# Designed miniproteins, single chains, part 65

Each design is a single chain, and the fold is of that chain. pLDDT is the mean over its residues in the fold that is shown.

## One batch from the design tools (miniprotein)

Design m2264
Fold by ESMFold2-Fast:
Structure m2264 (fold): chain A 69 residues (1-69)
Amino acid sequence: SMEEIEKKIVEELKKHNLTPALRKAVLEMIRNDLTDEEFDAVLEKLKHLANATDEEIEFIRKIVEKLKS
């Protein structure tokens, strides 16, 4: 379900000591129907702000792409 997916994302983001505001921004990104360009811009920002690994960025990408389909 969407709630379980959101919960898993929040738990992953917590592992990187992300603020509640940033976690909310990621969830809103997932809920919004973003264009590929807008989505890539948000992922780039997350990589720099959260010190996210390439693996974590790919995980978020796959979840969002699956939810859009």
Scores: mean pLDDT 64

Design m2265
Fold by ESMFold2-Fast:
Structure m2265 (fold): chain A 57 residues (1-57)
Amino acid sequence: EADALAERLRAHLEQARASKAAGDVETFNRHLAEAQRDAAALSEAVGAPVELDTSFI
């Protein structure tokens, strides 16, 4: 299950980056919010904090 959360997190971060580059603020915010939720769930699943790389924001 942690693998599924990690894949989902990666996909949402990629979509957020692409949306930001395209100027689509609504889609960017949606994918970023999903990535934050997935990171929190992954942190609980693995028992260690998972931090988002927000350097592209």
Scores: mean pLDDT 76

Design m2266
Fold by ESMFold2-Fast:
Structure m2266 (fold): chain A 89 residues (1-89)
Amino acid sequence: SLEEIRKEIEKIIEEYYKKGIVSEKLVERMKKLGELLVKAKEELPEISDEEIVSIFNTAVILGLSIEALVEMLRLDGKDELAEKLEELA
């Protein structure tokens, strides 16, 4: 569900912040990315909750911008998700 995706995203952000791996400004950027991914999932219900959370976690670990994440998704054949993220950004 969208609620479960939001909870998992919040948990990931909180865990990295608690470990001192990310700054407050990076937390704000990650929250923005999380909201965009949740909106994309709402429009593309066929994408699994696990896949959305995995994509978010990868973006956080690699420090990807939205533009870099879109490029990565296109290279991975996830064109519909990449297009939706570009639309919502």
Scores: mean pLDDT 82

Design m2267
Fold by ESMFold2-Fast:
Structure m2267 (fold): chain A 73 residues (1-73)
Amino acid sequence: SKEKKEELLREFVERMAAARSREELRAVVRETAREASETLDQAELDEVFAELERAMSAIEAARRAGAPYDLRI
């Protein structure tokens, strides 16, 4: 449902902000993708995966720039 999608995305953002290492960050992404796959329909999955892609792209951009772990976009 839309409410479950919004809750999952809000929790994802909070967990990402609280992560203290790249391993924790990857765990948050994996766990969010798993929960989304089990609870959301295909249209909602597309939206959640788009947000996960943005977060991962920001992390990789920071890594390539030689910056320490940082999720700020």
Scores: mean pLDDT 72

Design m2268
Fold by ESMFold2-Fast:
Structure m2268 (fold): chain A 57 residues (1-57)
Amino acid sequence: RAELARKAGEAGKAAIDAFEQANDDLVRHSDDPAARAAYEKANQDLFDVAKKALEEA
């Protein structure tokens, strides 16, 4: 989750920023495959950081 990613440190903050940017872009261009690809990448990076933090904590 976003809060967990933040507590994971700088990597989490970077992932959150990228995710928020991609999410905003996807919302504005929901039918744009490029926007969706960017969103999926940012979402994957964000959840990977959060999931690892939860699994290892």
Scores: mean pLDDT 71

Design m2269
Fold by ESMFold2-Fast:
Structure m2269 (fold): chain A 67 residues (1-67)
Amino acid sequence: SHMEALRQEILAEVDRSVAGLKAEEAAGLMTPEQLARARQESRDYLLQKAKEAGLDDLIPEIEARLA
């Protein structure tokens, strides 16, 4: 279904964002402030996407994983 496809897309984007942020932290090329900004931007984008999709049940997971 369209809703299932959107759910899978959002969760895959969360996975990629978390992995990307961990990779950037491990690389040590970003400042703590740059990492915090990137995390906030990823969280805000994915929260908005979940809300627009009506997938509010994903909000707690997105907030927890991109805190």
Scores: mean pLDDT 88

Design m2270
Fold by ESMFold2-Fast:
Order: sequence, then C-alpha cells, then structure tokens
Structure m2270 (fold): chain A 80 residues (1-80)
Amino acid sequence: SEEEILRRVKEHREKFDKLSEKATPEQKREIARIDAALEIEVAGVLLEMKLFGISPEEAKRRVDEAIEWADKKVEELLKK
C-alpha cells in the first residue's frame, strides 16, 4: 500500500538522520542530496501506482531498489 511504502521510506530517513549526526558538513550536504533523489523516485513510483496502475508489489520492488541505491551511495560517500 501507499501507506506501507511511505512508512518504509520514513524508517530509512531516520537511519540517514543518525548517520548524518556525526558526518562532516560536506557529507551532510551530500547525504541530503541522496535523500532528495530517493524522495523524488518514491514520489514517481507512487504517481505511477495512481496513473498507470502498477501493482503494489512492483511499486515496493522499485522503492526497495531506490533505497538500496541510496544506501550504496551513502556507504561510498562515508568511505572517504
């Protein structure tokens, strides 16, 4: 459901907030950009559910892929 997707994204944002607390100002800025890109992708998936009738399962898969992408980007960023 849309509610379940939004809940998962919120939980992931909380994880990013914790990672950001000890990050440098430059890293915090890049984490915020990565989060913004994730938010845009999620909004697009939810719009496709409403307009094109993609299944909730397909929507969840795409959101999971977006979250995985964001996690990898943040991991790469924090490797320095």
Scores: mean pLDDT 80

Design m2271
Fold by ESMFold2-Fast:
Structure m2271 (fold): chain A 89 residues (1-89)
Amino acid sequence: EEEVAVAAATALAEGLAALGTPAGARAAEAFRKAAEAARAGDWEAALEAEDEGMALAGELAADPATREAVLAALARAQAAGRATLAALE
């Protein structure tokens, strides 16, 4: 479960950073912090950072110019999480 959360948060951070915008960088930083907290076993900090990241990603998704990129980043995160979960079987 921890590995799944880390993989998904890492994929989200990479996808949002790839937007090349200040807002994308802030969202990426939040998910990077979530992944680091999850690796450290600090689930409260991981959830807080994830909540911040999702709020910022939601603002980016509201903008038509960035919406498709945000949705693609979310799809990649879901795929990374599923692949990691399958590898743990």
Scores: mean pLDDT 79

Design m2272
Fold by ESMFold2-Fast:
Structure m2272 (fold): chain A 79 residues (1-79)
Amino acid sequence: SLVDIVVKAMAQLGLDEDELREALKGVTDPYEIIRQAAVVATKQGKFNEAALTSIGLALGLSMDEIKKAIEEGKKEGSK
C-alpha cells in the first residue's frame, strides 16, 4: 500500500514506525499522506523536506501540492 511505502521510507530516516502507522491509519489521499507524515516528522524533530518531496512526487503530487501539504503539516506538528 502507499501507506506502507511511506512508513518504511520514513522509518529508515529515523521516524517512529508505529506513530507513522497510527497517523496514516485510514488515510488514502496522497496529499493527506504527505501532510500527516510532515506532522509526525515535525513532532519528532526529524523533518526531512527532500525525503517528503521525493515521496510526494512518487505518489503523483505536484510540487505546489507537496509544498502546501508540508507547510500545513509543519504548522500542525508545531502545536
Scores: mean pLDDT 81

Design m2273
Fold by ESMFold2-Fast:
Structure m2273 (fold): chain A 95 residues (1-95)
Amino acid sequence: MEELRKQVEEAKTPEELVSILLQAYDREIELLKKKMEEALKEGNVREAFVYFAEIVDLEIEREKILRDYKAGKLTPEQLREKVLEAIERIEEIEK
């Protein structure tokens, strides 16, 4: 997570910020996929379904971020806020 926090601090353009945000979403999705696979191996089908739903929601939000960015609806401040929120969610998943 330190690497993503440093990238946000060093980012100077909206293009850099959206790239970092998408990287954070991709990392969160991969962590949830691993949690889903672990739950399935343990026979915890309900828990696996919860992770699957979270993955789907993140993929939908990722597409929305790309659309909103292309439409000029996202400010650098909003992008930074979203990256920090994603980092916080990833840190919670890693517990």
Scores: mean pLDDT 83

Design m2274
Fold by ESMFold2-Fast:
Structure m2274 (fold): chain A 98 residues (1-98)
Amino acid sequence: SYEEKLEEIAERLRGGVDVDKLYELFGLTKKPGEEFLGYSLENGVLNLAFSHSSVFLEITEEGILVTVKDINGNVIKQFLVPKEEVEEFLEKLKEATS
């Protein structure tokens, strides 16, 4: 279910994204000139690449683990979306796609 929803979201990412909505959802502040560069979905992990960061969404037994890395690969933020909030989180993520 969650994996299928993540695959649906990945397909929508091809049409473009609302960077402001994604950054708000991830608790990040958008910098001037920040752009969405692309995505990958590999081994159940959705990676969203931006000009100055990458966001990794991993399905776990406890929910979705969100990891934010800078351009050097350092983890700058990490949080868990608990199971009871995953459905709402994925719906908001979907709404930020075309």
Scores: mean pLDDT 83

Design m2275
Fold by ESMFold2-Fast:
Structure m2275 (fold): chain A 89 residues (1-89)
Amino acid sequence: KPLPPRPPRNEEQIERDIKLLKEIAEKHGDVFSVLRDLLEAYKVDNNPLYKKAIEEFVKKYGVTPEQLAEAEKRAEDYLKKVEDEIKKL
């Protein structure tokens, strides 16, 4: 049986997650990895706060449409892999 879905995050939890991811990008320069993580979180939680953070992140770091598409694809591939692994349980 697959694991139960994660309970929905409240806005405070989402804001903390976004803040942490922004700090990781600023301190460690992992812009692409952080962008992917934001896209994954948006796909899971479907909260407009993540969408706004992604748009701000793209603008701040000058992310190209090609880089954004690659990050979106990697986020989707990762989430599909996680879903498939959960379904095997």
Scores: mean pLDDT 74

Design m2276
Fold by ESMFold2-Fast:
Structure m2276 (fold): chain A 58 residues (1-58)
Amino acid sequence: AEELREFGEELIKKGRELLQEARDNADQMSPLEVQLLEGMGALLIGMGNYFLKKAEKL
């Protein structure tokens, strides 16, 4: 239960870091790199929220 919560929180943290990285370095990256970082960040945040909801039951 606790590991699932920690995993979810870590995924959200990493996802937010990727979104910030894309924002901070957008002018130094290709459009494809920005899209990949934004997509990965959004995916990690979504997965993290899913695991946090499951952790509430455990």
Scores: mean pLDDT 80

Design m2277
Fold by ESMFold2-Fast:
Structure m2277 (fold): chain A 82 residues (1-82)
Amino acid sequence: SEFKRQPGAEVVEAAKRLIEKAKEEGRYDLAKEVEEALERFGRATTKEEMLEALETLLRIAEELGDEESAKVLEKAIERIEE
């Protein structure tokens, strides 16, 4: 990674937004899935583990209709696949 700052910061902010949106919509099941996926992302030691966590977050962003968070997560996936 050639990033001079932590590349996960954008993913963390997107995940926080998804947790708040899920709770506002009464989707506590999705809020928990976001928290668990974010924890898996932070603990990931392989590219595959990072991608699996990000794909889970992207699916939840799409289910909640959060297009801005979905775009952030899609870009994070593309950067890791490089």
Scores: mean pLDDT 80

Design m2278
Fold by ESMFold2-Fast:
Structure m2278 (fold): chain A 96 residues (1-96)
Amino acid sequence: MSSETAARAVGAVLTAMGLLLDARLAGDKEKEKKLEEILKILVETAKLAEELSEEEAKEIVEKMMEAMDLAVAGELDKALELAKKTLEEAKKLVEE
């Protein structure tokens, strides 16, 4: 994975952490729980992306960023669904 692709993956994780902190400070327990699950999935996906080719890692990281764009837009259920699908795709790529 290139430094640029790694920086984008880290950016997605940091965005999720920021949204989670905001939800915790606001006392939004439902949003907090969904963001905790999204953050866990993104960290696992980023770790798996390190085992992939540069081309595969770029595709996975782009989907991680798309999930975070959805989360920033307030579409947490869609963000969580995309994050879960991206993790399963990354797992399949590592196993092949």
Scores: mean pLDDT 86

Design m2279
Fold by ESMFold2-Fast:
Structure m2279 (fold): chain A 94 residues (1-94)
Amino acid sequence: MKSKIDKLKDQALKSLDELLSTTDVSEESRESFVASFGQLLDLIEKDGMTPDLQAAIDRLYAELKKVAGPENQDKIDKFKEILDKLLEEIEKSK
């Protein structure tokens, strides 16, 4: 089911980029967030979910919420839904 995972990964990172584009963060910070989530998702896809990787996702998500602010809650929720679907499909692939 790798093709579904690839599509969801692309959707998650695109949703994240769209969310960050509505914030006052620098282009460098935006690229850093997208790259960090991408790398973390690649590790989860390759090695599977671990408590440490789950904690890393939770920390990045918390930082994302701080950066995006309450005015972007709808976009944060959409990103989280896609992320949760992606993680579910990765789990099913194992």
Scores: mean pLDDT 80

Design m2280
Fold by ESMFold2-Fast:
Structure m2280 (fold): chain A 72 residues (1-72)
Amino acid sequence: MEEEKAKEYIDKAKRLIELAKRARQSGLPDEVVREIAKKAIEYAKKAMELGKDNPELVEEAQRLIDEAKKLL
């Protein structure tokens, strides 16, 4: 149950990171990109907490946090 929720938050974080990258490529303001990236980090952190007993989920969530931070 918690792992399923963690995977859902990982998917949401991935979608937001791609959205932020596309927003940057499209020339949207840095403020918009940062807000999307911050939301991606929040979802990835939630996934890490929910999936803490699964090392693969924790590693994936950490990679997503690191990717989103590059967009801040």
Scores: mean pLDDT 84

Design m2281
Fold by ESMFold2-Fast:
Structure m2281 (fold): chain A 64 residues (1-64)
Amino acid sequence: MVKEKAEELIREARRLAEEDPRFEGGLISVESFASLALNSENSETFLGLGIQHLNETKRRIQKE
């Protein structure tokens, strides 16, 4: 489950970065959090942080 969610999160971030280069920084952060989720005993926390960071990046870009 966590692996599938982490992979989906990375795919979403990559799709956004392909459409808008301003998401490139967000993609790097999301990949870092997804990696931590896959390699940590507290996987759900890091997955949640990755999701939150992607959502905050979306909000920032939309408000520009």
Scores: mean pLDDT 76

Design m2282
Fold by ESMFold2-Fast:
Structure m2282 (fold): chain A 58 residues (1-58)
Amino acid sequence: APSRLTPAQEEALLAAIKVANKKYEELEKDKSLSDMEKNIEAAKAGAEEYARRVAEIA
């Protein structure tokens, strides 16, 4: 299906997903965190990356 995002926004979303996945992998090594806390922190990192990239779109 055609994306309703601009190509730059779509790239920002893909980058955010990659950041979230990387953060989750790092947090999996931390045994003090619950799976829910790991998912929340990963989602937060992804959302911050998306917001940052969207703010840079001309």
Scores: mean pLDDT 77

Design m2283
Fold by ESMFold2-Fast:
Structure m2283 (fold): chain A 85 residues (1-85)
Amino acid sequence: MEKAEKLGELAARLAQRAFELSKEGRYKDATIAQQIAGLVHHAVRAEAAGDDALKEAYMKKLEELIKESEDEESRELGKEALEIL
């Protein structure tokens, strides 16, 4: 429960960051932040379902998006989520 709640909070912060980046005209970074937020939710659901292979696939995509992001805050939030997963 606490793990899922913390991951949900990180996903919400990533979604808020995506909104802020969009307002700044940083559309690529905004899209990446939104995708990271979505993947955190998907990984939590895969873990809850006991689907380790699906969770691993989402975590791999999460790592790729964190590496692609040029926004430090999005990278830090994504890395924190990945460490908790």
Scores: mean pLDDT 87

Design m2284
Fold by ESMFold2-Fast:
Structure m2284 (fold): chain A 68 residues (1-68)
Amino acid sequence: MTEEQKKIIEELAKENNLEVEDVKVFESADGSVVIVIKAVDKKTGKKYSVLIIVDKDGRVYSKIEEVK
């Protein structure tokens, strides 16, 4: 995991009050990076799945979903 990827994860977690429990990083053949995070809301204890995609041009896309 690169320093830039760590920064993206840390900033997203801080902004959403999430505690990161597990991180999986996958690299695609086109140079895109997919980061899958399992996290817990520090205030409510609810579990969340976070998907971050960093494309080959360095653009970041993120989606946060509550785990039922």
Scores: mean pLDDT 79

Design m2285
Fold by ESMFold2-Fast:
Structure m2285 (fold): chain A 84 residues (1-84)
Amino acid sequence: MLLSEEEAIEIAKEGIKVYEETGDQRAAFDVIVEKLKEKGVEESVARDMAGQVIKVIEENKDLPDEEIAKLAGKVILEFQREFG
């Protein structure tokens, strides 16, 4: 199943929330992987997508969470088009 833009943004928001609550990049990564797997993404692809989301969060931490989530969601969708 292909992720919608809304689903990708919601997964990104969940990762951002965990990152903010824990300060732990790995905890955020693991939550993103789990949410992607729940949507039918294969684990290897989910891990690669999650890595890109964490990179977006780290590169854009001065932006509002909603903006970061939209950027990260876009990256998930772009990765899905090539590898999902």
Scores: mean pLDDT 82

Design m2286
Fold by ESMFold2-Fast:
Structure m2286 (fold): chain A 75 residues (1-75)
Amino acid sequence: LGPILSELGGLLRDAGVSPEALSLYGDFIDAVVAGDVDGARRKAQELIELLRREGVPDEVIRKVEELAQQAIDLA
């Protein structure tokens, strides 16, 4: 789990995402670590929707979706 969350955080940092997106990423980590699968799914969806609105490239968003799903599956 730790390596997946670290890779997700690095991807978001390298993409230069907003402080709002980083806040949603933090909420997502908290939900995953707590085993709150439903909460993690909601935060992942909110993060992905925000990234799309901010014009983050589709290739980056797809990697975010993949890593988020992998983290949720391990929660």
Scores: mean pLDDT 83

Design m2287
Fold by ESMFold2-Fast:
Structure m2287 (fold): chain A 84 residues (1-84)
Amino acid sequence: MTLEDLENLLKQLELLKQALENKDYESIKEELLKLAQSEAEKRLIEATIETMKKMNEEQLETFKEILEERIEALKKLIEKLKEE
């Protein structure tokens, strides 16, 4: 996995977090689809957004916490790779 792949993944996770916070699912879906590298990834993005639209507040809180943990872990990994 390249540094560019990790930065692309980080951008996707940050966009998913924005969709959860703002409930702007359609605009965020379009941005995520632009970052997708394959048709399979596009289908996964569409399925993920549709699932998020159906989540209740408790499920959205849990998913947001998971996204925040993954975002922070990726940021630390990217920073280490850039510095050394």
Scores: mean pLDDT 80

Design m2288
Fold by ESMFold2-Fast:
Structure m2288 (fold): chain A 85 residues (1-85)
Amino acid sequence: SAAAQLLLDGARALVEAPVPKEGLASGANGLAEKYGGPKADPNASKEELGEALLESARAFAEKASDEEAESMGEALLDAAEAAKE
């Protein structure tokens, strides 16, 4: 769906944005808490946290309603844009 694609696009944008590791961990944990996915390891590398975020975003996109996926995708895009400042 378009909503699922928006969520995945938002997750990719956040992974590629200049965000601190804590931002990626927070995003991954937020997505995983509702629909499952890997929990962010506080000792993980930025690359590992990015992969966890993408895996949790895929699980969220699969299980969430289109409205939830769209809302989350917009939030992730907004966070990625804020990180570019």
Scores: mean pLDDT 79

Design m2289
Fold by ESMFold2-Fast:
Structure m2289 (fold): chain A 65 residues (1-65)
Amino acid sequence: GLYEITVLEDGAAINLETGEVLKKGTVLTASSVTINSDGLGSARDAETGAVYLFDASKVEIKQLS
């Protein structure tokens, strides 16, 4: 399935490979999303394959398909 992830505040998501911190208002399309019981999430960018870690309380997730 596809997911849309919207970053709600600066630093809510980080690229695991590059260390890039995403800015508020960034929208990712993810092919996979997992969230643990502590609210730490990971998502794989559907287009690039990049893996992001995020704080689930600081992003909005919408299932697209």
Scores: mean pLDDT 85

Design m2290
Fold by ESMFold2-Fast:
Structure m2290 (fold): chain A 69 residues (1-69)
Amino acid sequence: AALATGNALLAAGDAYFAQKLYDKAIAAYNKAIAAFKKAIALSPSLAGIANSNIAVAKANIAIAKKNLA
């Protein structure tokens, strides 16, 4: 559930990012990161996939923030 929630929020962030809705993208990516961290806490075996997706979300947040600055 938490991994699936993270994946859905990551996809939502990507959709907002493509539309240049950077504030909404950042909000969705932060929610995705929280969901992935919860997935790791519940099942440490998911750390590889979840941490890869957290890294993608963080990279896109950094790009979105540069576009807002």
Scores: mean pLDDT 86

Design m2291
Fold by ESMFold2-Fast:
Structure m2291 (fold): chain A 114 residues (1-114)
Amino acid sequence: SEYAEEAARAAEAAAELTRRAGELSGNPEGQKEAEEGAEKGLEYAKEALKYAKEGKGLKAAEYAEKGGEYAARGGTAAAKSGTGKAVTAGTAAAIAGIGAVQQARIARRKAEEA
């Protein structure tokens, strides 16, 4: 499941960007929300990759979508609460998370066609 594996990796990359955005300073509440979004995003992305490698494309796509959603939420929190580098990193993480959600939706459609 090439599409599901790519979606899972996109969600993992987005979650890592969210983690870094949270570390770059800012409001303690926004940093905590970014950290929680990154942790859950990584957990879902790793499960998505596992299911993709097992040939469970629909389940992999579902978990990758959740991973991307958590990464986007955390990135948005870092961008809204931060300044300078945290705003730039949080915005990039939010965009990457949304991209991972879109890739997961494509992976779901491809798994349904199989």
Scores: mean pLDDT 85

Design m2292
Fold by ESMFold2-Fast:
Structure m2292 (fold): chain A 94 residues (1-94)
Amino acid sequence: MTVNIVVTGLTKEQADYLKEAFEAVPGATVTLTSDGTVGAKLDLSDAQAAALAAAFAEIPGASVFRTETSVAVSLSNLTAEEARRLAAAVLAAA
């Protein structure tokens, strides 16, 4: 299953460790822009994708959209703790 993630409004520190967490997933495609946006495309099992979608849905303001073949996630303005929890969830799903 393909998981597409976009996180906006990040500090440089938050963007750097989220990028590192996404890049740790085998086969991941990760993009970082100068405006504090991190984009990631992950190819995960259905179970890994479901676990990640659940972790993202716990964040206030998260938008999670699921189909039979994909998950799309949009997040903005994370706290430092929320960004660290997301990085940990990504690494656990890898």
Scores: mean pLDDT 79

Design m2293
Fold by ESMFold2-Fast:
Structure m2293 (fold): chain A 70 residues (1-70)
Amino acid sequence: MEIEEEIVRKAVEEALRAYDAGLSKQEAIEHARVVALNLAKEKGLSQEQIDRVTDRAIAEAERALDAKDA
């Protein structure tokens, strides 16, 4: 569980950095998904765990970007 939370946190941080660098909100959210997928694969997570962390990364990146854009 800690590793999944760490992956989501890093993915959200990267999405915020991408947005600050000039990417659109949709591009930043997609970047969060890709970061979460790559980190989960690197850590040897199962396909079920990969699906969970990518879904959570997308949802949390969207919330963080919505808050930043407000």
Scores: mean pLDDT 83

Design m2294
Fold by ESMFold2-Fast:
Parts: sequence; structure tokens; C-alpha cells
Structure m2294 (fold): chain A 98 residues (1-98)
Amino acid sequence: SKAEEARRMAEKIARRSLEDVKEALEYLKQGRTDEASFILDISLGMALIARAVARLAGWDTGPFEELIRILEKALEAAKKGDIKGLEEAIKELERFLE
């Protein structure tokens, strides 16, 4: 179904985003907030493009909107040097993939 295709694509993007957030967390632990933010900005951009493509295809955008929400929170946490916020985003992404 289109809903299953949308979910599968969102999960594929979320798996890549999970690795990006984990890498951003390691940069943030080193005080490298600009590098952490840069990786997450790219990750968020990819999720936004995927939502736009899903919308044009007539797919359910719900999974992409949830992923974007998590990534926006992760990016704001990275910009603020909030290690705990990035750890929470990792947990939210892992829960999304369950």
C-alpha cells in the first residue's frame, strides 16, 4: 500500500538520521557545535525533501512529519550545546524505528 511505502521510506531515512544524530552527539561532546549542527541541518534537509516528494506522490506524510519534528528538536539541541537533548532525540528515533 502507499502507506506501507511511505512508512518504509521514512524508516530508511530515519536509520540514516539516527547515525547522523549519533555522530552529532560525538561532535557535541568534543565542543564542536558547528559540525554537529551542520550534519543535522543536512539530515533535516533530506527529510524535508522526502516529505515534499511523498506529498507530490499522494503518500501519507505523517511518518515524515514525525521524523522532521524529531530532527528539528535535535538540530536546536545541537545549536544550544544540549547533549541531553541529542540523547533524547536518539531515543525518539530508536522508538520511531520499533
Scores: mean pLDDT 88

Design m2295
Fold by ESMFold2-Fast:
Structure m2295 (fold): chain A 73 residues (1-73)
Amino acid sequence: MEAPALTPEQAAVLREVTAEAQAEGKKLVDEGASDEELRKFQEETVKRIAERLAAAGMPQADIDRLVALLEES
């Protein structure tokens, strides 16, 4: 599936939340987090991305498509 087109504002939000998630995820891995903890963190991150994009005006159908792509990664 192709990622939906993002407005500059939506792209900035996605970039910010992704950078935060990458930093926190690396910290969890470095601290020896379990697979269960990493899975929970991933679920929370996906939910946060969806909520932030919805707040930035992204249609729910596009958010659902983006979430599906993130889950396939």
Scores: mean pLDDT 76

Design m2296
Fold by ESMFold2-Fast:
Structure m2296 (fold): chain A 80 residues (1-80)
Amino acid sequence: GDDVILTNDEEEAERKLTERVKELLEEVYKLGQENLKANTNKEAVAKASKLMVELSERIEAGEATLGDVEEALEKMIELL
């Protein structure tokens, strides 16, 4: 169930969001590789790569929240 008995709500939410981000990142990587191998969606792959670089820079600058990362990854999946 979604019920939490003995943990901090913030820690639980962060853990679930972290798992979601990992799932989305794996999907972006898979779709990107499939498009590269098939030589399809070249413009979409280029746009997704640019978004990944921008996301990486924001993370290193401490300007990206886990929610921002999730949103960026979902946008990349939509492009691929």
Scores: mean pLDDT 74

Design m2297
Fold by ESMFold2-Fast:
Structure m2297 (fold): chain A 97 residues (1-97)
Amino acid sequence: MERIEEEARRREPPLLAEAAASPLDDLRPLAREGLIQAELAIELAEETGDREALEVAKKLLEKVRELLPQLPPEEQEEFEKKIAELEKRIEELEKKL
């Protein structure tokens, strides 16, 4: 399980690239994965003070927002709420750093 966590961190940029080329049926799980990866990057930044991880989190949230118009409205609302929550968490971390 620990090795999977290391792989997840290294896959953040490839996940963003894949989202741009994916069919509609795959966009929903990609958006969810983007949110998970952003949250992990925020947690890493909080533990280590790594500003690079915060920048990766911001990029992931930006890409998830790009996918939202292609999702059903109900899911768009849920994702927008989660994105706003994570953005506030990033802002609080930037104040601490």
Scores: mean pLDDT 71

Design m2298
Fold by ESMFold2-Fast:
Structure m2298 (fold): chain A 73 residues (1-73)
Amino acid sequence: SKEELLERLEELLKRGKELIEKRESLSEEEREKAIKVLEGQAEQIRKLIDEGKLEEAREMIEKLEEAIKELEK
């Protein structure tokens, strides 16, 4: 559902930002750029959800989850 996808996206944004902020190997500038990229991806997903393109939104959320798992390594 649209509601479920939005909730999932908000959780991923929170996790992604926390992981980026804790990444000691990144400079402050690199962390800012990474957060902007994450926020831009979230905006695209929200647009897909608003347009009713729920399958495309889910695919992007799955890719974002995969990227966040890589940050957790």
Scores: mean pLDDT 82

Design m2299
Fold by ESMFold2-Fast:
Structure m2299 (fold): chain A 92 residues (1-92)
Amino acid sequence: SEIEKLTREVFKAAIDGDLEKAEEAYKRLESLYEPGKMSLDEWALYNLAKGFYYYLKGDKEKANRYILRVLFFRDLLSPETQKLIVDLLAGK
C-alpha cells in the first residue's frame, strides 16, 4: 500500500539521519491519514512512522507513546505487517 511505502521511506530517511527526506515522506503520509478509511494494519504503520519521525526530531516521549501503541495492538495485525514492524524496529 502507499501507506506501507511511505512508512518505509520515513524509516530509511531516519536511519540515514536525513531529516529533510523524513519530513517529505511524513508530510505525504499525513495527507493519507483518514482514520475512518484505514485498515488496522495501515493505522499501525502510520503510527509507527509517526513514532520514528518524532524520535528523529528528538521528541522521545511522543515517539515512545506512538510505538508502544502499535506494539500493544501488534497481535491483532496481519502476520506480514507484524514481521514488517519487527524488521523495521530492528533497523532492517
Scores: mean pLDDT 82

